# Ledger of designs, part 83: designed miniproteins, single chains

Each design is a single chain, and the fold is of that chain. pLDDT is the mean over its residues in the fold that is shown.

## One batch from the design tools (miniprotein)

Design m2880
Fold by ESMFold2-Fast:
Structure m2880 (fold): chain A 92 residues (1-92)
Amino acid sequence: MMSTEEAIEETIKRLEEIKKKLKEGKISLDEAIDRIIELENELSKYGLETGDGTLVLISASLSMIVLAALILKDKEFLLKSLERLIEKIKEI
């Protein structure tokens, strides 16, 4: 990620791909969670290094979604949470 705008665009693209693959059964719930954790770690690191509060907040939102998905083990909850987050990120 080079700029905040590029980081946001890439985040949306990666989340939409995870959602699509999970919905189509091409990846498992655990695989989807692993991909979200990877994205969260990348955003958290970049946001903290650059002082970008928007990226830090997106990372924190992903952390909460991951925690809820691990506790609930509910694919539909994860899909709905990802759809809602993507919509909110697009408003930035």
Scores: mean pLDDT 83

Design m2881
Fold by ESMFold2-Fast:
Structure m2881 (fold): chain A 67 residues (1-67)
Amino acid sequence: VEELKKRLIEAMKNGDVEGAVQAARELARKDIREATNVLAELIKKGYDPDIVRAAARAVLEGTAEAL
């Protein structure tokens, strides 16, 4: 979980949409609460809206797969 969180943050910093999507989806499958918390932090920090939107969609997809 912690490693996936770090991967997501690094991908966001680098504008790596694919990396952000992969990390967000895997994080949501393992820990939906943590995925939601990290996404909220990224929104507060004002990262690029397009990459935030892609990561948010990935969290929803991972959550649906976990349910």
Scores: mean pLDDT 77

Design m2882
Fold by ESMFold2-Fast:
Structure m2882 (fold): chain A 55 residues (1-55)
Amino acid sequence: SAATERALAEAERAIVAAILGRASREEAQKMVDRAVAAGASPEDVAGLRAGLATI
């Protein structure tokens, strides 16, 4: 859905921002949790969790 796609994009952006020191890991985690709640696929969620692990 458009809502799922938006939540996924926001989570990806939050992870990049956290890696660059422009956002907290906690904010990135919150956006990932939101993408999961919005119905992101297991494959997309695995990618987001891998991104979080690099922060």
Scores: mean pLDDT 85

Design m2883
Fold by ESMFold2-Fast:
Structure m2883 (fold): chain A 94 residues (1-94)
Amino acid sequence: TIQPKNTEERLVAVLNLLHQGKTQKEIADALNLSEKTVKYHIARIEGLTGLSRQELQALPQEVLEAIEAADDPVAYLERLGAERRALVLREATG
């Protein structure tokens, strides 16, 4: 595992480990981060996407690969949040 150097790389690494079913402590240990830092990144991802930790763990593998391949992972996560909100509104209106 490559240790991420910046906030965006750390955020993507946290998301990948969440998808693997890792606990906050296991993610902290794997990335050589504090548990508080991992909590911060999870909260930021939740805020960007509107997804809970449980929903983030259930993301399709192809979506995670797209986030990792994105030039701007934060912008990609914001777009995912917007698309999810649009789907919820569509379901609510019929």
Scores: mean pLDDT 74

Design m2884
Fold by ESMFold2-Fast:
Structure m2884 (fold): chain A 71 residues (1-71)
Amino acid sequence: HMAELLERYRRLAEEGNRAAEEGDWERVIELGLEMGDLVLEYALEKAEEAGIDPEEVREKYEEERRRVLEL
């Protein structure tokens, strides 16, 4: 599942690069939002493998996101 999720992320990134090359910024934004969802799904998948509560993962994900933006 994780390998397939990462492959989906890669395909979205490739589509985003093509859309950007063509100036289709609406599509770039749409794909970026979908990629964000996949990043969270990846974190949740990893947490399940480690036996961690999904809600704790969501909270930590938001905390790290804010930390990076404030850096």
Scores: mean pLDDT 75

Design m2885
Fold by ESMFold2-Fast:
Structure m2885 (fold): chain A 107 residues (1-107)
Amino acid sequence: HMLTPEEALEMAKRFYEEAKKALENGDIRGAADAVGLMLTYAIQAVRLGADREEVIRLLKELEEDAQKYGHPALAEAAREGIRAVETGDLPAALRRMQEHLDRAIAE
């Protein structure tokens, strides 16, 4: 199914809310899974022509929440997402984001 930019952005927002709930509950695996899906849809939204500033704002909110709940690896995954959106270096950033997500689960 071909997503619109708006559909991809709404999916990213949905997984951000799931990530917040998982972080609040101390479910690190659930949080990492939700963050991975959020980052995937956020990058897809940018590729489809979504507002880059809105996507960056959403990723910054994720970074701040991850720091607040003491998960620096999830915060680093969010920062790689921001760099990917700002620079357009999407394939390398996706790999680095996955490395940080894997580390978050190991914490």
Scores: mean pLDDT 81

Design m2886
Fold by ESMFold2-Fast:
Structure m2886 (fold): chain A 90 residues (1-90)
Amino acid sequence: MTEKEKEIAKLIQETMLKLGELYEKGLISQEELDKLNELLGEIYEAVVNNDLEKLKKALEELRELAKTLPPEAKKVVLEFIKKVEEILKK
């Protein structure tokens, strides 16, 4: 569990940096960035607290938000979700 928590935490940090770059390029709005960072924070808290129900809810909300995002941001978010799910299967 501890190593999986570290992998997910690193992935969240990398994803936040990528989303910040998209914001700086004008590809996503500040409102979209704020919502994405909020959900990524919820995922981090759920993982650290071993709260599987909160984790499932946050991942689903993130997946729904991804449907409304520009292609570049949608790709980053969907790759994040896929990698989190792959880590959890190990």
Scores: mean pLDDT 84

Design m2887
Fold by ESMFold2-Fast:
Structure m2887 (fold): chain A 100 residues (1-100)
Amino acid sequence: SEEKTLENLEKLLEKAIEQKDYWTALTLLAGFIKRAIYNNDDEKAKEYTDRMLELAKKAPPEARAAAIEMLRELAELAKKLGREEVARHLEEAVAELEAL
């Protein structure tokens, strides 16, 4: 059921991106990053962070601001859980979005 739930969430993400529903897509990506952090999957956490970064660059300013806040919260979570490389990657994504 967890695997099927993840497949359904990935399909929802694809649909949200296609429809330019940035709020739904960014929220789903933040959820995928958070799950990867808790599952000790640094590779997936970085992969979803990169996807969120690229989507946020295309988003309206208000949605991009929300993405920055979500990425900052995820960076703090990664630090608290000792995921230093993931935290750094998330902080670099925040810096890149703020430099736009």
Scores: mean pLDDT 89

Design m2888
Fold by ESMFold2-Fast:
Structure m2888 (fold): chain A 67 residues (1-67)
Amino acid sequence: MSLEEVIELLNKIGRALRAGDLEEAVALAEKLKAEGLVSDETIEAIRAGDVEAAERGLLRGYLRVAD
């Protein structure tokens, strides 16, 4: 997965979380999990609607791909 694809997915997940579209957020985050960028714990935070915990996990993924 390219850096640009990762950034686009992170942005879409963030928007879905803030919109309460948790099913879409989980589906997008599973793609990042397949690349090793997001943990199961982050996916469960998204399912629980814990936006703060989910955003922390997504930021860790971003920091691994951003220079």
Scores: mean pLDDT 78

Design m2889
Fold by ESMFold2-Fast:
Structure m2889 (fold): chain A 95 residues (1-95)
Amino acid sequence: MKARAYFLVRAPADMSDEELAKIFEEAAKKVPGVSNPEAEVVKQVDETTRLVELYFDVPDDTTQEELVALGRKIKEEVEKLDPRLEILGFGVEFV
């Protein structure tokens, strides 16, 4: 199945949207049950805050509870990959 996650992220102003998106894609690849991650920065909210949208594939038997847990794991892997990034909130849904 296809899933979509939204992340509200505080990021350094000198980090490009493309660099930020690639960090999310690399973090998502580290999470078991996530495949084919594709990230895009869809909005600059303020000087340091951006909205990142992440599309990925999950097993067809994935539950809503498991999908939320995958979103939390992606958040943790992003913050591990670049400790300068702070995820202020996220949402995740099937598409």
Scores: mean pLDDT 87

Design m2890
Fold by ESMFold2-Fast:
Structure m2890 (fold): chain A 63 residues (1-63)
Amino acid sequence: SMSAEEKELMKILEEAAKKMKDLPEEDQKRALLALSVSKGDVEKALALFPDLPEEVKKVLREL
């Protein structure tokens, strides 16, 4: 059974994946890793992974 925090993170990851479906697979993987490490905190993800492509950063900011 997943905790409420894990369920919330999973929903954020699902929404991010949907918004990134047309981006390169490697960029999608990097973005999902950044969100997982930051536990869904977009600002923290961008701070920890500043080298993400701009298209990825745009999607993360729109979550």
Scores: mean pLDDT 82

Design m2891
Fold by ESMFold2-Fast:
Structure m2891 (fold): chain A 96 residues (1-96)
Amino acid sequence: SLKEKLEKRIEELLEELRELAEKLPDEEAKKRVLEALEELRRAIREEDFATVSRLLAELREIAKELGNEELLELVLELETEVGILQLVLGVEKVTS
């Protein structure tokens, strides 16, 4: 239940980030964000949290460079939800 709710919230945040990226006026920044989001989606699915951490850091830097507060806020929310998912997955492995 909690895992399913977190996965749904993460998917919703990824879609919101994709929609925001599509509206970016800078084509180079748009491409960078969209490519990072596709790689991030795969890394989350594969539970490759080292790659997830790197991609979230890259997205935060892009948001800061663009001065896009909405993009930065969504990336920080995604980072929080992924962190909670990582903790939930750790507990599941201990309680099995």
Scores: mean pLDDT 82

Design m2892
Fold by ESMFold2-Fast:
Structure m2892 (fold): chain A 78 residues (1-78)
Amino acid sequence: AEEELEKLIEELGEKVKRKLIEEEGASEEEAREMAERLKEELRRWAERIGNEAAARLLRALLAGDEAAARAVLAEALA
């Protein structure tokens, strides 16, 4: 569970970094900083909501399913 969660966090961080550089014109340094901050926040969220919920959230985000991601967050915060 934890190994898969860490893999998903790394995959999302890389996807976000690439998107920031390619689509938003961010510098490589700024994109890296932002991706690292995101990874740290995702690890803190996993500690708060549990590994299963965090993994579902990350899979939804990686699939580009914003509605599913919001649903997982709303459920975890309730």
Scores: mean pLDDT 76

Design m2893
Fold by ESMFold2-Fast:
Structure m2893 (fold): chain A 82 residues (1-82)
Amino acid sequence: SKEQEELIEGLRKLIEQAQAFLAAHGDLLSPELQARLRAAIARAQQAIADKASVEELLAIIAELMAVLREGRAVVLERERAA
């Protein structure tokens, strides 16, 4: 569907943003948070490969966004502490 295609395109961009975030700031994150973010990226890539349903894509987008938001908060706190 058009909705599924739009969600997949949005998820591709979100994956790119999450990968760029890990490359730039991964060293500031705990090993647990790094692993969670990598797992969320892998799940997102698999969902695109499997052409997941709109419902599944929305859930995966929400999960990846939540972990990425947590990572960004950690980076912001570390920058303030420096």
Scores: mean pLDDT 89

Design m2894
Fold by ESMFold2-Fast:
Structure m2894 (fold): chain A 90 residues (1-90)
Amino acid sequence: SVRQSVQNSADLSIRSVRPVVDRFQYSQDQVRSIGYNMGTMAGVADSLGLTDVSQRLRDTAIDIMTSAGHSRDDADRVVDRGVDRGRSQA
């Protein structure tokens, strides 16, 4: 099902993305793209009623961005923009 596919993809992203970003020293633009894309998945998850998964994706995206040197306000804006896109595509 779409719900199960989104849940599985989200769980993998939450588990896998942070260690990769920490290991490979991504650029600020690459980290912003990661935050936006994780936000997009959070928006899709939210539209499917997967509230816990959506919140974990948002929290992980914000944590990745702030750990890479983005401000909390910048991280919130990028992730929220992703969420809005995800909701519109669900």
Scores: mean pLDDT 81

Design m2895
Fold by ESMFold2-Fast:
Structure m2895 (fold): chain A 65 residues (1-65)
Amino acid sequence: SEEELKEKILELYKQGETNPLRIAEKLGVSVSTVRKLLKELREEGKVDIPENRLLSTAEGVRQVL
């Protein structure tokens, strides 16, 4: 379920794995799913994610892809 994926993503993020691609590889899901769930976790206040890591800006592209 998405809730189980959110819990696993949150744990990986807290352990220092902040790269959505690496999280996607570890969980066997798409990077788009990881980015969606990270945004939801940020909106729920469960994780502190810089906004530029989730936005398709020039800065975000350089940091993420």
Scores: mean pLDDT 68

Design m2896
Fold by ESMFold2-Fast:
Structure m2896 (fold): chain A 91 residues (1-91)
Amino acid sequence: SAEERYQQALQELSELIDRAVSEGRLPLSDRDAILNALRAALEGVSSPQREELIQQFLAALPEDDAARVRQLLEENKDVAIQALKEAVERV
C-alpha cells in the first residue's frame, strides 16, 4: 500500500496548504501551484522554479507547520518512488 501512504501524504500536504490560505499566510491563487510543486518533489522531480515555490511556502508557514511539511516530504520520498514503480509494473 505505497499508493495509500502516498495519497495520505498528499492529503496532509493539501490540508496544510488550505490552513495557510485560511490563515491569510498564502494567497488562494498559489494553492494549486504549491500543491503541484510538493507532489513533484515527492516524485523526485524538481526544477529551480518548483524548489523556489516550496521554499517560499515553507517561509510563509509557522515553524511547526513548516517542520511537518519537511517531515512529510522526507518520510514519503521512498513511498512515492515505490508507488511509481508499482504503477509501471501494472503496465
Scores: mean pLDDT 78

Design m2897
Fold by ESMFold2-Fast:
Structure m2897 (fold): chain A 110 residues (1-110)
Amino acid sequence: SKIEEILKLAEEILELARELGMEILKHSEDILKGIGRTLRLIGLGLDVVLAAKRLAEGKNPEEAIERLKKSAKEIIDIAKEILKTSDNEKIKELAKKLIELAKKLLELLS
């Protein structure tokens, strides 16, 4: 079902956000800046999962959908900035995949 696809996609987004965040931290020359970016990515991924779960449970569907859209857009914005600023191929690959999944989530919510 569409809700099952949203839930699976939300979990994939969280996993990619975590993997991207950890890769950024590993290659960061400024550890404090790297930590901040990593925590923000993981936090947004978690928000996507929590909102998708609320939607699946029928809890405030309109609020859950708006929360999903907002978090997905913020993930896309951050991942695009990572693509512009990184010269690391693994980080760029993960950022591209994260943008693709977040865009797919927005399409499912249309």
Scores: mean pLDDT 87

Design m2898
Fold by ESMFold2-Fast:
Structure m2898 (fold): chain A 97 residues (1-97)
Amino acid sequence: SAEIEKKKKEILEELKKLIPDASEELIKTAEELLDNLYKARKAKKEGKKEEFEEYLEKVRETAKKLLELLYEMGVIGSEEKLEQWLAELDAMMERAK
């Protein structure tokens, strides 16, 4: 919908403000994460459990890639911090199922 596209654009513009040197790959990965989150939410609302779980796994994969890119940029300041965030992401994703 137009409202969802507008909200995605607003979130991406805020990300660019927070990380002015964000790579094109980081922005594209963030956009893909938002798209998968929207699709997961839609599937959940429509009672499509299998489709919901499929998009949750895509959210997990895209979010892990985003965290890795943030580590490469020095936004996540250590490998130990990256591992902690990845573990927290996995825990959140399992709770969402």
Scores: mean pLDDT 82

Design m2899
Fold by ESMFold2-Fast:
Structure m2899 (fold): chain A 103 residues (1-103)
Amino acid sequence: MEELIESLKKLIEELKKRQDELNTAIVNFNKEVDEQRKKLSEEFRSKYGKEVADEFEKILDEMKKAMIKRIKKHPEKTQVIFDSFPEALKKIAEYLKKKAEEK
């Protein structure tokens, strides 16, 4: 009986630790996305106008939500999923810049 209770306590501690790690990763991800949003939205708004900036923010929000869902589904892959985001963000920013310049 006591051994079972101790095993359950250890399992609960492990679950709490994994939840804390996931929460920290989500907070860090949101912070980085918000910093990138502010910087790039400012650039797009000043150079290409509000419409392009609004489109960028919309795409960024969709990407952020998709990434958070993936992290929740596969917390063991959090770092790999997170590390892929800046490259995807750069490609979208370049795409929107090109689209604005060609119109």
Scores: mean pLDDT 74

Design m2900
Fold by ESMFold2-Fast:
Structure m2900 (fold): chain A 74 residues (1-74)
Amino acid sequence: SEKEKIEKDLEKLRKKLEKLGVSQEDIDRIIALRKALHANKDNVTKVTAYTLERIGLLMEISKRLGISIKEIEE
């Protein structure tokens, strides 16, 4: 089902981020922002706000760990 696919995608993302050395707090924030973007996809203002927050978080993690944003996202 689609729910099972989302759960598997989130599990794979968590394992990848843990392997990259991302903190559990930052992993939880990334997952929360993905869920918020999905829940608010029809609200342009909220989508913009969450997208900017996500980009900022990814930039902070990238700088802290010395890895590219692409490595964090993919």
Scores: mean pLDDT 79

Design m2901
Fold by ESMFold2-Fast:
Structure m2901 (fold): chain A 110 residues (1-110)
Amino acid sequence: SEEKEYVIKLIEETYKEIVELVKKEAPEYADAIEESIELTIEDLKNSDLSAEELVEELYRWIVSAIKWFEDNKLEKAKEKLLELARKVAEKIKPIAPEIAEELLKEIESF
């Protein structure tokens, strides 16, 4: 599961960057979001999910985070998250090319 370890590290890095964006523009939500993310990462590490299923979870949460930033009018955080999402799409392409393509389509719609 070298691919699974790679995806888990990518999830950890991506979520930490999302938390930092929240800390800058909406610090009042940061502690709750950070705690929720830490619990989710631990659950994923202990899960029987495949690398592809982990990529699907990462995709779902990035899209949800972009929408949450949009709904809360965090325009700078949203812009930086869209840039991060593009980089994540390139990194997941070798593992889940269809999910990578869907992520790129989603970021173009925002």
Scores: mean pLDDT 85

Design m2902
Fold by ESMFold2-Fast:
Structure m2902 (fold): chain A 81 residues (1-81)
Amino acid sequence: MSLEEQKEKLEEEFDRRVMALVLEARERLSDAQFAALTAELRALGDEYAKRMAAAKTVEEMREIVEEALRRAEELVQRFLA
């Protein structure tokens, strides 16, 4: 599997896990808060995509994805607080 194929799979995993967080949060947030959370998560996605483009190894890509997931979880927790 190429480095690019590994990157695509890690990005797909990130999207799936972020979607799970969003689904858990949606019933606990107002419509306005949920819209704001979704916008912030999109901005986070843009940031991690740039970092992934610079990654040279699968381990670097995995670290970037795990960091992005931690930030997404922290963001969701802030909106639910």
Scores: mean pLDDT 80

Design m2903
Fold by ESMFold2-Fast:
Structure m2903 (fold): chain A 79 residues (1-79)
Amino acid sequence: MKEERVADAQAALAALPAQMAEISKTMTPKEQQIADITAAAITEVANLIIEQPDLPEEELEKIVKEKEAEVNAKVAEIK
């Protein structure tokens, strides 16, 4: 449901800094860059869900797929 999506997005945003800090303890600089790119994409999608809770599911899925493609392209550029 829409309310569950917003709640999940808010929870993900709240947990993200602590999760990133924990993961970064064992990362190489390259892995940290990949994690930062992924975290930025997650943050953008979560903020979109929070700001537009009535966004059609089809449009949300399209945006998520486009963000996944963006992340993959940026990750490829690191090496």
Scores: mean pLDDT 77

Design m2904
Fold by ESMFold2-Fast:
Parts: structure tokens; sequence; C-alpha cells
Structure m2904 (fold): chain A 65 residues (1-65)
């Protein structure tokens, strides 16, 4: 179901942002990992992968202000 894949994508994005907040990953590392997992585990298209990476970057930058 599209709903299930979208929930998993949101979880990946949230986890990436949390890792950046905890100092476990840099913004670039979290964005790259989330993009890779979205592509490999969820079969996300290139546009969805790019959007997920951007959301991790934007949310992490906002959280660290």
Amino acid sequence: MMEEKEKKLEELIKEGVERVKKGEETIDEAAGRVAREAYNKLGADPATVARAAKRVIDASEEALK
C-alpha cells in the first residue's frame, strides 16, 4: 500500500533528523543514508529519493538553529 511505504519513508526521515540532533550523524551523512534506504528498501523513485534527502537536510538545519 502507498500509505505503508509513505509511513516508512517518514520514519526514515524522522530517524535521520534525530541522529543529526544527537550528534550521531552529520546532516550530509543522514541525508545520504536516508536517500539510499529509500531507494534500496522502499523502491522509491528518484524524485521521492531527492525529496526525502532534502527534507532531512532542511529539517536538520532548522532543528540546529
Scores: mean pLDDT 80

Design m2905
Fold by ESMFold2-Fast:
Structure m2905 (fold): chain A 64 residues (1-64)
Amino acid sequence: GPSGEPESQIIKVPKSLLERFEKGEISLGELIKLIQQLKEDLPEEELVEMSGFELLEWAEQHAP
């Protein structure tokens, strides 16, 4: 997204993808790729809003 607005750096991550990463079912690279693929086709599920930095920090803390 454009770099002029901090809020535009916020991504919506399906909770199921975060849970799959936490369980070791997908890697960080696969998680990021899936998020990028889903950005225009968001599923009808619980979405967690976070920045790219928050996602990386979350992933480091919750890696299996």
Scores: mean pLDDT 71

Design m2906
Fold by ESMFold2-Fast:
Structure m2906 (fold): chain A 70 residues (1-70)
Amino acid sequence: MKLTKEERREIAFLVAEATLKILHLLSGGTEEDRKKAAELDRKVDEILQKYENGEITVEEARAEIEKLLA
């Protein structure tokens, strides 16, 4: 894959936002929060794997992650 400096920065920020949301859910201390955290982590990983494999564009990866964080 060919990534511009801007594309790398954009993906890095989205991953950071997702990680913070996962940690916040885990800090909630309920079983439901832990399940939500695990689901979010799995979905973000799936999106990143598709992007790294060239199956989706950086724009599509961004849109999908933003949708998860809404």
Scores: mean pLDDT 76

Design m2907
Fold by ESMFold2-Fast:
Structure m2907 (fold): chain A 68 residues (1-68)
Amino acid sequence: MSIREEIDRLYEEALRRLDAAKTPEEVIAVFGETSARLVELLKRATPEEREHIVRVMADLVARVNERL
């Protein structure tokens, strides 16, 4: 699996988990787990992949804030 594929997979999974989350604690857990994995990918990412990770992170932050 490429880093781009891993980013996209993590993002899709996070969106599914956020849609299913009912409590603030569940929302925070999804964000924390996904963020930790994305941060690890940053260490191995190219500049283009880093831009994609930053965009994904920004979208997730916005979605989490909307759910809280």
Scores: mean pLDDT 83

Design m2908
Fold by ESMFold2-Fast:
Structure m2908 (fold): chain A 76 residues (1-76)
Amino acid sequence: MQSREEVMAEVDALFRGIRIALEVVEEVRKTTEISPRKELEVIFRTGAWAAENPDASDEEIRKVAEEELKEAIEEQ
């Protein structure tokens, strides 16, 4: 059983992860071409990771987003 507070923390972490991933993707897009599909994959994977790790710092989430983006670029 999850409390309302626990559910809200996971939702907040999800949106925080999405926001940070969007920032990372936008920064890299300025110098590197990446497909919209790969951008979306990075955003969703980072968001999901953040929701699973709601205690993670913004810096830790950013590192996850950077690694996901690196892998996505290598798969192009």
Scores: mean pLDDT 80

Design m2909
Fold by ESMFold2-Fast:
Structure m2909 (fold): chain A 89 residues (1-89)
Amino acid sequence: SKAAALEELAQALLADKSKSRLERLVELFEKILELKGDNLAVRNVLGELLRLDEKVAEEMRKKAIEAGIIDEEELNKAIERLREAKEKL
């Protein structure tokens, strides 16, 4: 399924030490935004992001907004889901 493929991609990106954490987080956020309405795939990707530093996630949000490529409202919803998922773990 698309969800399984994205989970595998997220694991590969998080394991790739050749990329900075910020670059990996930006790529994962782009995948999250592409998954509008796919709650399972979004949740799987967000679960991977929860293993990363919260400060890096905030820097990624700032960088994505500055790039003007990502919808700020959708990005904020993704960040809120990340925060809620962290509280439930």
Scores: mean pLDDT 55

Design m2910
Fold by ESMFold2-Fast:
Structure m2910 (fold): chain A 80 residues (1-80)
Amino acid sequence: MEAEEAVSEAAGLARENAGEIGDEETLKILDEIGELADKIKPEALPGVAEALKKAAENLEKGDAKGGREEAERAKELAEK
């Protein structure tokens, strides 16, 4: 799977899970990452995808804080 596809898939899942629990703060972070998608350095794509996947997993478990922390990390990696 291409790293860009992994980012897209993980972001979609995190967005769905954040929406289900009404976490507007995490949704805003995911929107900001989406705006950066075309500007993410290729070297950062695997790290962004991993952080987004962890965000989705935490949100699915009801860990809103953990999900938000991983989404923030994905954004930091995407901004480099």
Scores: mean pLDDT 78

Design m2911
Fold by ESMFold2-Fast:
Structure m2911 (fold): chain A 73 residues (1-73)
Amino acid sequence: GVEELKERALKAFDAFKVPVEEDLEAIVEKGRKILEEVREIIERAGGQPLADFLEEVEKEFEAKLAELKRELA
């Protein structure tokens, strides 16, 4: 169900944990790929509750990206 998809997406997000040796550009690429995979899963499953979950995931990704850019700027 939705909760199982959410758990899978969150595990993918945790796998996105970046080593300090990686550049911001590599971080962005990894994040974009994970976000796209999550989006495809949600789109295939369909339904409004999954759309709300996707928005939550996108917000978290953008927040982490902004924080990384701020720290590196």
Scores: mean pLDDT 62

Design m2912
Fold by ESMFold2-Fast:
Structure m2912 (fold): chain A 81 residues (1-81)
Amino acid sequence: MVTATITLKNGKVVTITASTADEALDAIVKAIKEEATELSELEKDEIIGLLEIVYGVGKVAGESDETLIEKLTELANKLTG
């Protein structure tokens, strides 16, 4: 398991604990919704920080580059859509 923390522009703290990139993706989306942070309020650097969490968890889990690209693309679309 990997635990990562990011502080959002609005002062909210997002803490993610996951064993796979997919778990990290789901946890990030849930945490942002629970903090009532609108996706349109996220700055580009905050989005990059969230993507780096998914990448880091996936690398520790030994996931393939293809899986990581897929999950990073999915998260980016959910955060920028």
Scores: mean pLDDT 75

Design m2913
Fold by ESMFold2-Fast:
Structure m2913 (fold): chain A 91 residues (1-91)
Amino acid sequence: MVSEEEIKRAVLELYAAVLITVNKDDPEKVAFYRKVLDAISEGKFDEAVKLLEKYVAEHPDDADAWRLLARLYEFMGETEKAAEYRAKAQA
């Protein structure tokens, strides 16, 4: 279906989108998002999703984390979950 090269290019585009949308003033948040981005760069989308889902359970007010979850699910082809998490980012 999708080649490894194509997946890596899509990951780079997702990286750029995340970096544009996340305003990073908190060192702890920066460290967490860095860990998530590292998982994405290695193609470990399931790990990235699990990290973010645990994070938003403890920080439900972090709209950027909800947006990143939505983008990841959209990239993985799970449109319904992507829409759900995008809605949570607006709350």
Scores: mean pLDDT 69

Design m2914
Fold by ESMFold2-Fast:
Structure m2914 (fold): chain A 74 residues (1-74)
Amino acid sequence: MSPKEKAIEALEELKRKAIELVEKDPSLSEQEKQERIERIEKNLEEWKREIEAITDEAVLERILQWIERMIKHM
């Protein structure tokens, strides 16, 4: 799997986990959950487009490490 494919896969995993955390949060109303999920989906879709444009493997490895770190601390 290429560094780009790994970064995109990690980003999709980050999105899934972020949405799951929002959906399982008992302190949020259904409206607040919907608004947070829509924001997550929009921001991560924009980030995915930016990652797809990157050709530098060192930059992609750095992005992958940042995404994996975010997932680890969720």
Scores: mean pLDDT 83

